Designed miniproteins, single chains, continued (4). Designs and how they scored, part 99

Each design is a single chain, and the fold is of that chain. pLDDT is the mean over its residues in the fold that is shown.

## One batch from the design tools (miniprotein)

Design m15425
Fold by ESMFold2-Fast:
Structure m15425 (fold): chain A 110 residues (1-110)
Amino acid sequence: MELIEKAKEYAEKAVEALEKGDYDEAAEYNIKAIEYAKKAEAEKDKLSEEEQLRLEAVIYLAKAIQAFLKGDYETALEYAKKAKELAREAGDEELVELAERLEKLIEEKK
């Protein structure tokens, strides 16, 4: 599903921006990730079980990024771990790696 793929692309760009310390850019990309995820969620009845898990993983990644940007590192870590579990169930190794990258960033701030 193209909406899920776009949400994932923007979530990846948000994590890349966080890794560079570009928090304003990360926030902008995360908003776009949430917008595309929201559009995909409106059509969730048309999604396969794997696509639904992938969508949930992206939503939790976006929540983790939002918590990170607010300085709530404990909540960010919980959401990142949930995103990783959902990504594993979906078989999306790229999302698993992205969640692990975010976990590493969060742990470096604690």
Scores: mean pLDDT 88

Design m15426
Fold by ESMFold2-Fast:
Structure m15426 (fold): chain A 66 residues (1-66)
Amino acid sequence: MATAERFEKLAEEAEKKGDKLTASQYRVVAAAVRNGDIPELTDEQFEAVVAAIERNAADQKAMDAA
């Protein structure tokens, strides 16, 4: 599956859990990959981006809610 499709799948899973913020982050990255702004990622790069999105979403919910 292409990198964009993998991020779209994660966005759908996040949306299904009611996590609209994380879903939005995945959709933005998927669109960037689809548009060619981000190249096809290796599995290691994909996992690093997923970890960064999950952490940033958690930080936004916990710390930016001030």
Scores: mean pLDDT 77

Design m15427
Fold by ESMFold2-Fast:
Structure m15427 (fold): chain A 64 residues (1-64)
Amino acid sequence: LPEESLRYRELSAEYYKKGDFEEYERYREKAGELSGEFARSLGLSEELVEAAREETIRESDELG
């Protein structure tokens, strides 16, 4: 995974703990987008790209 995707995932969890749900949702979505772009850059199918994006968003939710 791109370093920025992991950073945004951790940042979203920090905002969730602070009660800043607007920033939480913003960074959670950014983490998913970067994960999907990384999968696409590897030539993976759109199904796997979407799965990678959703998994990263879910992991962000689990950290919060």
Scores: mean pLDDT 74

Design m15428
Fold by ESMFold2-Fast:
Structure m15428 (fold): chain A 82 residues (1-82)
Amino acid sequence: MIKELVEKARETLEKKVRDYLPDDTELLDFSVRESEDGKSAEISVSVRRNGQKGSGSALVYEEEEIEEAVKEAALGAARNAK
């Protein structure tokens, strides 16, 4: 299931999040929530950028979408930290 795949790869995915984030941005939290039917998961990233907090999330329906969803959540969090 998507949540289990993300949790198994958490260390690697958190490193990818840091690579996607701007140099002035600190990763605060990386979380995954599975849908009630188990068919999707939501990847959420929280960051601090120059003292401001921001969060972003992305839905994942298939294993091959995990890396893209991580990137979208990370970039969204950075954009919202203002």
Scores: mean pLDDT 81

Design m15429
Fold by ESMFold2-Fast:
Structure m15429 (fold): chain A 63 residues (1-63)
Amino acid sequence: SLKDELSKYDLPEELIEELSKAKSIQEVADLFHRRYQEAQAAGDDVMAAQIHGAAIIAQEYFK
């Protein structure tokens, strides 16, 4: 499942919960985009990179 793939990343539990409510690839993209912007604003390049990578995997999973 998507959750099993994403569990390999150090993602916030809140983000994983939000993904469980997403019903489309667009909703997944919107959630990851917002979290990515938050990480960039905080200067957390490591978290931003992990979110970006996880978003690519999630988008491929829904296609």
Scores: mean pLDDT 74

Design m15430
Fold by ESMFold2-Fast:
Structure m15430 (fold): chain A 111 residues (1-111)
Amino acid sequence: DAEKYLKLGVEYIKEGKYDEALKYLKKAYELDPENPLVLLALGVLYASLGDYEKAIMVAEEALRLLEKKYGEDHPATKVAREVLELIKAKDPEGALEKLEEFLKKEEEKKE
């Protein structure tokens, strides 16, 4: 399932295992191409690889999808904006931290 591969991809980014991260995030993307959290994780991965042009493109697409679906004030949209700002600042570690904190809160069912 897409969520399982998303979580594996994020863990591999944390470990610096970028080839494994890309493999699992591509699987998540194939299962759910419009999943904005998968697109955010791909953005963090591309930033960690130094491909900031691609990182910004996929993070901006994730933000656009979240704004359209949930609006500007939704927690997911706010995290996507923060992640995009950190990618633009060339801080992939900060971007990863923000994404991981949000995913942990979602795993707790937002309570």
Scores: mean pLDDT 84

Design m15431
Fold by ESMFold2-Fast:
Structure m15431 (fold): chain A 89 residues (1-89)
Amino acid sequence: SRVRELEEQARRLVAERLGLEGALEEVRRLRRIDPEVTQRAELQALLAEQGKELAAQSSPEMQKILEELRKRYEEQLDRLIAEALARAA
């Protein structure tokens, strides 16, 4: 039961901090729990962070690409977070 509770809390935190900054923070946090799982998630976090810089310096069209990238990154990150917490508990 505790494993499931931690898993639900992780998903809720990702949902609330669904921005690039929040996603990166969760990836780095999981790296301490399960490095094997977080290695793959860290690459996606770096790609999302580069997209943030591009949006800050680019046109509205780039913001659309960034938002779509964030959605897909979010879905994969949520899965990895839940899996890492389940294995850690």
Scores: mean pLDDT 54

Design m15432
Fold by ESMFold2-Fast:
Structure m15432 (fold): chain A 94 residues (1-94)
Amino acid sequence: SLDALLDEQEAAFLAALQQLRNRIQQILASDDPASVQIAQLQTLLQGLQNNRGAIDQLIAALRAAGRDDRAQALEDAYNALVQDIQNAIEELKK
């Protein structure tokens, strides 16, 4: 059903964001030089930004299904992750 498909896609997306957060923590906890950590974080950031279209499609589908609060929470989670990566990169540049 559409509801089951949206639940599956939302859960998969939230799991993917959590895996990315875990990856960021692994990068920041590594003994790698700051330049290497910055390059890895920039690659993750670019990947998130390049996939914005897929995120926007899911958000639109959730809103069309009357799940506005879930759509907003998903958008907020994505934007928070983008901001956290940008902040981590700027901190490493000090």
Scores: mean pLDDT 89

Design m15433
Fold by ESMFold2-Fast:
Structure m15433 (fold): chain A 63 residues (1-63)
Amino acid sequence: METAEEMNKWVEETKNLSVEEIKKLPVDKLLARAGYLQSRGLFSGSLRNEANELFSEAAKRLL
């Protein structure tokens, strides 16, 4: 997983990407975003749901 500094930089660089654009990223970037959203999902069900969708997309590409 990314360090907090690396994650913050990546989130800042990709904050304007739509879910559709994020799904076009390499699987490692999908997992990084999903992990970030899952950690935030402790405070928001919507973020947890988005993380679930990204994990499913990553699994689909790995399987």
Scores: mean pLDDT 67

Design m15434
Fold by ESMFold2-Fast:
Structure m15434 (fold): chain A 78 residues (1-78)
Amino acid sequence: SLSPQVLDLLEQARLKVNEASKYTNLGQYDEAFKSLEEAEQLLKQAKEEGAKTSDYLDIENDIGVQWLKVAVLKVFPK
């Protein structure tokens, strides 16, 4: 079962992914990468505190997709 602490970590990770998306839309790619690094650290803590794959898979996938998007846009800006 998820503790309130684990749920809070997952919610914070989600907010950091959303922040990275906003920075990406503004062309602020270094800020987007920092937000994604923070999201990964929060997700790592959630996993260490007992989050199961079903609890974090959506956030983990969104982090990966956003990393790829930022990397592509930084190399090939529109």
Scores: mean pLDDT 87

Design m15435
Fold by ESMFold2-Fast:
Structure m15435 (fold): chain A 94 residues (1-94)
Amino acid sequence: KEVEELFKSLDKDGDGVIDPFEFRDLMKTDIFTNSISEEEIRKLALEADKDGDGGLDYDEFIEFIKLFQKKFGLKEDGVIDLEEFKKLVEKLKK
């Protein structure tokens, strides 16, 4: 639910794809802060973008979140916990 709501908030055009500018807004949220490298977030987004078109559909967005969880040590169970992301971001600010 929270991930779907986040995706819909970023999908400003309602086309089911998050463009690079909408994705930059994600990087400014409480979940993704400047404490995490913008380059790292971009690289994970590119890995999830199977079409290579620069946008993320919902399935690719879920894959991006899973790659992020795996890279930063969160459990990969197919369910996104935004509270875990917030805790991880706070930890990475060290």
Scores: mean pLDDT 58

Design m15436
Fold by ESMFold2-Fast:
Structure m15436 (fold): chain A 94 residues (1-94)
Amino acid sequence: KKKEAEEYYKKAKEYLEKAKENPSDSKAWAEAMIYALKALELGYEEARKLLQELVDLLDEAPSVTEEDITEFTLTVLKALGNEEEAKEREEHLK
């Protein structure tokens, strides 16, 4: 499973580079997020840094909607174990 986690991490990086080249490519952002989360679930700790980088970059992406940024951010915060911050941001959406 270590090799599987490594492969997911590499896929996440690949999609992150695509998203950096075209910040309006919402699919690239979503795929990068999904693969990074899969790598983290398998215990690949380097994926935590990649997920934090994804959240930071989404805040800087002018073509991504506020709703899209919030949804991805909530998913990442929950995966990182920051459930209190995720809940606080979720309440703010109302």
Scores: mean pLDDT 68

Design m15437
Fold by ESMFold2-Fast:
Structure m15437 (fold): chain A 99 residues (1-99)
Amino acid sequence: MERLREAERRAEELRRELEALEPEVEAALASLPEMSPELQAELRARQAALAARLAAELARIRATHEPALAEAEEEVLRGEATREMAELRLEALRRQAAA
């Protein structure tokens, strides 16, 4: 079974994607106006929903996989959630700039 190595590879790919995305987030924050309270509330709600979904998936993985594989798959899920949160933030900032 090569599933553990596959999960490790996916985690590495996500880390590279996050490293590339981080400068874009920083550049957007420097160039766009501060998010409005309304947009911040919407973003918080979306991030809370993502956190709840992540918690449910982590519980499922821990129940069904051996510990080592569960740990690697957990790293992939956390990386994906971090990327999605960064994308949501960029989208919110872009929407405020367009408004």
Scores: mean pLDDT 73

Design m15438
Fold by ESMFold2-Fast:
Structure m15438 (fold): chain A 72 residues (1-72)
Amino acid sequence: MKVEDLPEELKESIRKAVEEAIKTGKPVYSEPFEPEYALAALRLAQELAKGKGLTAEFVPVGDKYRVEVYPK
């Protein structure tokens, strides 16, 4: 799945997580999402984190995933 194929609500959730991590300097999680979105969601988070001293990983939450954005 491409980043463009992600639901807009999920893209906004990831954007908010990155902005919050920038403001606080602490780990922040996105809303949970279906496994098929995991790689595209991670790519979006990594693109938004690039050059901001942040990195991102996906974290399992039950049968779903979320993106964690945190300082390097």
Scores: mean pLDDT 82

Design m15439
Fold by ESMFold2-Fast:
Structure m15439 (fold): chain A 97 residues (1-97)
Amino acid sequence: SRLAELVERVRAGARLFELLREGRLTEEDVREFARVLGLPEETIRRAAAGDRAALDEVRARMSAISREARKLTMNNEELAKLAEEARKLGLPPYELK
């Protein structure tokens, strides 16, 4: 699911920024976050070392991921609202799928 992949990427990005702020990023973390976020390992290492341009590149990538996740979340929230409205009308959830 594209939504599940984007949710994983948003969570990974939040964890990356937490570890960058704490100065606790390991080489294994660099490889994992590079793979999940689709960034070069060197960009993440440079960001961990305090390279401002590399940090800006990571932020730009996370902004793009968050924008796409927001679009899919809005669509899912709309579906959730429709399901709740149908439940209030006494309709079984399986009849709306």
Scores: mean pLDDT 70

Design m15440
Fold by ESMFold2-Fast:
Structure m15440 (fold): chain A 84 residues (1-84)
Amino acid sequence: SLEELARRMAEEVAPEVVEAVIKELGLKGLSEEEYKELVEVAVRELTRVALAALEGAPLEEYRRLSEEAAQALIDKAEEIKKKK
């Protein structure tokens, strides 16, 4: 299915996106659980973006989903940062 393809694409890219966010926000000493939480958010949000792209969604919807994905990942990373 397109949803399964989108999820697979997201799972392949998510670790690199998470590493970029960790570097940008200066996160250090993440636990395996905290890293897993960031990857789970990235996979979920990037799956939505990939699915929209695969379904030929309008550029406006693609932009909105991409912005929401970036914000969700930043919010989770900031939440983790504040707990340290």
Scores: mean pLDDT 84

Design m15441
Fold by ESMFold2-Fast:
Structure m15441 (fold): chain A 94 residues (1-94)
Amino acid sequence: MKTVTQTSAPVTLKATKEPYTLSVSIEVDVEPGAKVTGTANLTVTGSAPYTVTQDTEEKIAKTKKAGLTGTITFQVSREGEDVTLTATGTAKVE
C-alpha cells in the first residue's frame, strides 16, 4: 500500500483591496496513472476587520484506477489583512 500526502503552495492576498477571487489547485500523484486532483475558489470581500465570505465549490477528480482513494481539504486562514487559501490532499493505492 502506498500513501502520499501533499500541501499546495499557499495563495495569499490582502483584504484591503476590492473584492477578488483566490483559487488553489492541488495534484496528489501516488504512482504513474494514479492521481487525485482538487480545486477551490474563494471570494474575499470587505475591509479590516473583515469577514471572508466562503463559497468554495470543491471539485475533486481522480484517475480511474482500482484501489485508488483520496481526500482533499481546503483551508482558509487569516492573519491581519492577509487571507490565505491552501489545499491538503491525501491519496492511496492498495
Scores: mean pLDDT 68

Design m15442
Fold by ESMFold2-Fast:
Structure m15442 (fold): chain A 70 residues (1-70)
Amino acid sequence: SPLLDAAVAALEDIAKQVLPTLPEDMAKELQKKLEELKKVMETGSDEEARKAINEFSLEFHDILQKHYAS
């Protein structure tokens, strides 16, 4: 889906901007989650992709909250 592909591209762009600002442990975790999302986009259905995007967005928000609130 072009809409789902655009959503992932936007998340990847934001993640790439944030990665250099994170501690190494958090950066590795974020990168792992992003690669997991990309794998679902490559091998999964549109429904699986939508769920994976939602899950990644929540996890990404949690990482940002921990980094910028701590």
Scores: mean pLDDT 81

Design m15443
Fold by ESMFold2-Fast:
Structure m15443 (fold): chain A 57 residues (1-57)
Amino acid sequence: HMKKKIEEAKKKILETLKSTPNREEALQFLQDEIERLKKAAEKSTPEVQKKVEENLK
């Protein structure tokens, strides 16, 4: 369930931003999380991408 993973990742990112005093460290962590989400999405998105493509019509 991709949506749930994305939502959980967003919450984790927000919590990290609030807790992290160093902006550069927060930015690096965000980039790593985004990359993980992107890879997970690419692997899990053949059906989701197809549905999005259909909605774009």
Scores: mean pLDDT 65

Design m15444
Fold by ESMFold2-Fast:
Structure m15444 (fold): chain A 79 residues (1-79)
Amino acid sequence: SLKDKLTEKWKEIVREEVKDEDHAERLVKKIEELKYSKLEEIRDELIKNRDEMKKAGTEEAKLGYKLAEEGAKLLEEAK
């Protein structure tokens, strides 16, 4: 399902991009604990702010940009 793909791909991105393993696992746990409707809200907000996150020099913005890219890709593939 799109839910399973979004959840699994976002967990994978977090583990790859977040250098602090403890921080990465806390974010993974939050992704797992969220209702799908809330994950969709977060996905849509990240996609909306994609260009702004790309311009920001923070590690958080880089992570958000990668999550937004994958979310948008999965939506396109689900058509």
Scores: mean pLDDT 83

Design m15445
Fold by ESMFold2-Fast:
Structure m15445 (fold): chain A 86 residues (1-86)
Amino acid sequence: LEMLTKLTITVENGVTIATGEIKVTEDLGKAYVFVHELTTGKSSLSEPAGKGEISTARLRTPLLDAKFVVSAVLEGGPIYETDYSK
């Protein structure tokens, strides 16, 4: 896989924190991780990551049962979507 995405969900002081991570293993230009919260429609986009780099995006919500989607996005290229809700 040219890009690896990971979603981590933690709860701290009654707040749900979703952290999306992208690791780029091949030269694809700039890649981003996008985290979207399905209940409130909030989203967060990471800083760009190049080959060998890691970037993260975080969303915070007071909802303990919030659902999130993480996606990898290439600058000017195809969009890759990974659903971790399965």
Scores: mean pLDDT 73

Design m15446
Fold by ESMFold2-Fast:
Structure m15446 (fold): chain A 91 residues (1-91)
Amino acid sequence: GPAERARAEAMVAQAEADLEALREKHAAGTLTVEEAIGSILRIIGMILDLERILARHRDTDPALARHAQAAIARLEEILREAMELLRTLPK
């Protein structure tokens, strides 16, 4: 319903904010491997939560399922960019 949709949108907004913080620290030369890994694990957790919402609502709430799919796709993009930042760090 509306609460689950708002939660999915909030997860995407939080992941985008986390990615921007990682980018700012990377540009400043202060980003650590531990911080990058922490953000990556949080994004993976969000994807898993949205996959559960999608599985539960696929047949009963197609609009929510579609929003969950869109949020997952966006989180996967953010995850890819966070992993690229981690790849640029020395060990």
Scores: mean pLDDT 87

Design m15447
Fold by ESMFold2-Fast:
Structure m15447 (fold): chain A 65 residues (1-65)
Amino acid sequence: GPAKLERRRALFEEVARELGISPEELERRLVQAYLDGEDVSPFVEALEAGDLEAAVREARRILER
């Protein structure tokens, strides 16, 4: 429902803040990684679980390629 989507959005914004980038830049880089054949599933699973630490770790792994 809408509350779950808002929670996911808020968590995504917190991940971007922890990485020192904008949410728009994080989204762009994750989309590019997906198009380059990188597995973004662990990041998506961490967001669905509401696990900020796991989401930051998985996003950092993708961005530090």
Scores: mean pLDDT 84

Design m15448
Fold by ESMFold2-Fast:
Structure m15448 (fold): chain A 97 residues (1-97)
Amino acid sequence: KEVELLRKGAELEAENAVQLLDEAARLGSPEMRPRLERVKELAREGVKDVSAAQRAREEARRLAAESTDEKVRRLLEGAALALESMAELKERALALE
């Protein structure tokens, strides 16, 4: 039961990251859209694979650093934090199995 709650937490953090990436795509430049879609794909894969979550986090942080728009940067930083939380919850779930 505890492992199930940790898995649900990881899924919620993945959903939060995808929502923040979608908002960044709406506010950001058209040039960012393919890269944001790639990060969203990695975030979805991260629900099953911690390595994918790690890669998604790093890409989100890179996009945040490259962004000249403060709102887009904050959304991407938020997405990176959500992906980090997802990875931590998945690591805790694995430790209990």
Scores: mean pLDDT 81

Design m15449
Fold by ESMFold2-Fast:
Structure m15449 (fold): chain A 75 residues (1-75)
Amino acid sequence: MKMPEEERKKVIEKLEELLKNKEELSGRAVALVKFLLREAKQGGKVTPEIVRTMGEAFGLSEEDIEKIVNALESE
């Protein structure tokens, strides 16, 4: 799936902001954010739906998944 460059830049900035405040995230949540950041930088599509799917695959709690999703949905 394609992600527009402008949307990709916004996603990258939001994910980097999450990593800046990594003390509020579990180790698994940090690992997922790093994975998503790498995917976004390579032109991969990162959406709340993908975050939820990958979060389940990484074994994240719903709380950690929602923290990441809320960061991506914030303005």
Scores: mean pLDDT 76

Design m15450
Fold by ESMFold2-Fast:
Structure m15450 (fold): chain A 75 residues (1-75)
Amino acid sequence: SEEREAALEAVAARLGEEIRRDVELLLEAEEAGVWDEEHREAARRILERLLEARAPGMTEEQLAAARERMEAYLA
């Protein structure tokens, strides 16, 4: 979707060049209509990076809840 593509681009801009390749892989997968294990792993890396960036401001319970939501999304 257009909203999803915009969100992925925003994530790439925020998290820097190291994660950009994973974001590009996900955008290419969406364009091609493909979603396999490789693309799910790329999504996991992006979400883990986002969680890492926010972790210092979160409680242990909030971190656990965020991780559960991430795993549910990736399943």
Scores: mean pLDDT 72

Design m15451
Fold by ESMFold2-Fast:
Structure m15451 (fold): chain A 90 residues (1-90)
Amino acid sequence: AAAAKSAEQRAAARDVITEAVAEKLREKGLTEVAEKFRKAVAGEADISEEDFSEEEKEAIIEALKELEPVMRAFRSEGLSAEQLREMIEA
């Protein structure tokens, strides 16, 4: 249903979640990890899971766990970028 509109909404929502993860990594002093994560999500072909250390992977996993309610709402309820941003800011 409305494939183009749905694709734009998912892309915007993905960007909100990506920025939220990156911000949590920056708060922990992991600015380089945050930048690598953003590039990986953007589909940079030269950045894969193997380019992250075990410590960097753990930090990303921890940030994702902290955002679990937002990620679950995105996956299950198809929330818009604006709704996801409000959940993150709350």
Scores: mean pLDDT 72

Design m15452
Fold by ESMFold2-Fast:
Structure m15452 (fold): chain A 85 residues (1-85)
Amino acid sequence: SAAVEAEKAELQAKLEELEKKIEELEKKGEEKLEELKKAKLEGAEVQAKGNLLRVEENPEKADIEEVKKKIEEELKKVKEELEKE
């Protein structure tokens, strides 16, 4: 049971982080759209691979819309796992 509780705590922490990232992307979406459009032309595939990490370290180098969708998808998976426990 301790292992299950530890896993649940980690999923909950990830869920909170993902929720904050989604809100931050929505807030910064309009402000950084032009910069992200330029960055997208140089690193579309790189952005896809590191979208979650880029949101934490360098959100401006990732495509906000694409990162938001992937974060939302990961958020849904984490949320469903938390609900299962």
Scores: mean pLDDT 52

Design m15453
Fold by ESMFold2-Fast:
Structure m15453 (fold): chain A 84 residues (1-84)
Amino acid sequence: SVEELLERAREISEELSTLPELAEKDPEEALKRLEEIEKRLEELRKEAERALEEEPSEEIKAILEGIERAEPQLEKLREELLKK
């Protein structure tokens, strides 16, 4: 449901907000968590795209836009973590 997708997006966003602090304290753990978040984000993107095809929703479109904006930032963080 749309509500479930919104909740999953919120949970991922909350986890992402903790990543910079974790990266400073434990880069290896941060990298593992980042990889898990990336997988969950890709799953969310696919489900959101399918949901948008079935029912046009501003909320779902906002989720997809949020994912697109987050992906380049996650790639940069991953590269930075690999240097540590």
Scores: mean pLDDT 80

Design m15454
Fold by ESMFold2-Fast:
Structure m15454 (fold): chain A 73 residues (1-73)
Amino acid sequence: SALHELLEEMLRRAEALLKYLKENNASQEEIDQAIKEIEQLLAYIRQHADLSDPAVQAFVKRLEEIKEELKKL
């Protein structure tokens, strides 16, 4: 579906952002902004996607993992 394609693209962008911040010794302000953006994306998914769908559950799980990795930076 178009929604799943959008979620896959958003996940790819979140992965790229995490990699960029790790490789560039990002400031705390950049890390905090990235965490906020991931939290906003998670809120969007929880409001608009079917959370019983295993594919949606996998997106949520990976975005939460990215958020936790950002917190460790």
Scores: mean pLDDT 84

Design m15455
Fold by ESMFold2-Fast:
Structure m15455 (fold): chain A 96 residues (1-96)
Amino acid sequence: DEIDKIIDEMTKKIREVLLKYLPEEEAERFVELIRDTIRSGIVAKLSPLQLLFLADAAVRAFVDEAVKRGLITPEEGEKLREELSKIVRDGIVKLA
């Protein structure tokens, strides 16, 4: 399925970015969360804009928690959020 291919490509890029900042366990936890979030939104027939807002909220919550837990610095968190948001935006546009 084309949708599954887009999600797989997006989650692969997300994992690669996360591994630059975070341990493998934390990276895999977020990859699973974002995959499930996007798939659930598609099943619920959310618009691409609604999917983008939902995914962006998940990215922000995850990065904020990683900073609060001391896993990354606030500066690293800003960069990680920007990189993840770009991948998510580019992926969701392809689902439209």
Scores: mean pLDDT 86

Design m15456
Fold by ESMFold2-Fast:
Structure m15456 (fold): chain A 99 residues (1-99)
Amino acid sequence: EKEKLIEEIEKLIEKAAEEAEKVREGDLSAVEKMNEYLAKALEKLAELLRLLGAPEEVIEQIERLAEAYRKGASDEELAKLYTELRKLLGQPEEIPVRP
């Protein structure tokens, strides 16, 4: 189960990123594909994380992203949700200048 989920998640995220680039170029038809790939990837990611016993905060944020894509949320709102997810995934927040 986990191997299949990981493989499909990776592929879907890559495809979604490519479609997002097309949207920025003005290809509105890419929005549908981007939303489909991202929503499906996030659903499978949430399922994988539950199997692995990941923190509820991470799973909840991923589910929020999936739901936003299904509802056709704006690119700007989706980007904000992405930024929050990166923080939950361990993106550095501490300032390195602190001694």
Scores: mean pLDDT 74

Design m15457
Fold by ESMFold2-Fast:
Parts: C-alpha cells; sequence; structure tokens
Structure m15457 (fold): chain A 93 residues (1-93)
C-alpha cells in the first residue's frame, strides 16, 4: 500500500510536469494539491514510516508553488497549494 501511494505520487508529479509544459497552470495546481493530500494520507496511515517521503513531497510541492507563482498562476490556486502543504507540515511536527 505505501509503495502504491509512492507510485501514485510519481504519476501525479509527471502530470504536473506535463501540465506546466502545456501552460495549464490550473491543472498543475490541482495535481500539486492532490500530491500534498496523498502525503497527508500516508502520514495519517503509516506515521513515522512515511515522514521522509512526506517531507520530500512537501519540498517538491513548495517548488511547484514557487514555479506557478513565477508563471502567473491565480492567487486562489497558489493559496490552495499553500494550505495543503501546511496541513502536511502540521502532521510532521
Amino acid sequence: MLEEKKEEINKLGEEVTKALENNDLKTAAEKAVEIAELAKEMLEEYGEEAESLARLVADSVRGVRDRLKKLGASEEDIKRIEEAVREVEELLK
């Protein structure tokens, strides 16, 4: 199950890259939120075993957020990503 969630995150990451290449900033933001939500689910289900992956995912999603800001994504989409990452970070305390 944890390996299956890792595969899902990898696939979503590829979808983010593809959306960015197609100038689809809304889809890239939506997929970044889904990645953060999966990291939260992994932490809730697996606890400490998922912490390293969740930290890596949080860092990656923050990178996508920064790139989307540079590309002119909407403030609403950026805020959704920031809130999703914050929820992951709260569980990593």
Scores: mean pLDDT 84

Design m15458
Fold by ESMFold2-Fast:
Structure m15458 (fold): chain A 71 residues (1-71)
Amino acid sequence: MADELEAEGNKLYDKGVQADKEGRLDEAINLFKEAAEKYGQAAELATGDRRRDLAIKAVASRLNAVGLEIE
């Protein structure tokens, strides 16, 4: 179910934010990548505005991971 995949993505994203704040960059990168995967899977199951919002979350999570890899 898309809602369950989004909930998993949210938990992974929150863990990624916490890891980043604590300087655990490798862990944060992996968590943001996993969050993006879950949001992407949720978007595939959704339609309309819901799909768009989930796709945006997936892109945002990937950008966070890429940003940490560059730094």
Scores: mean pLDDT 85

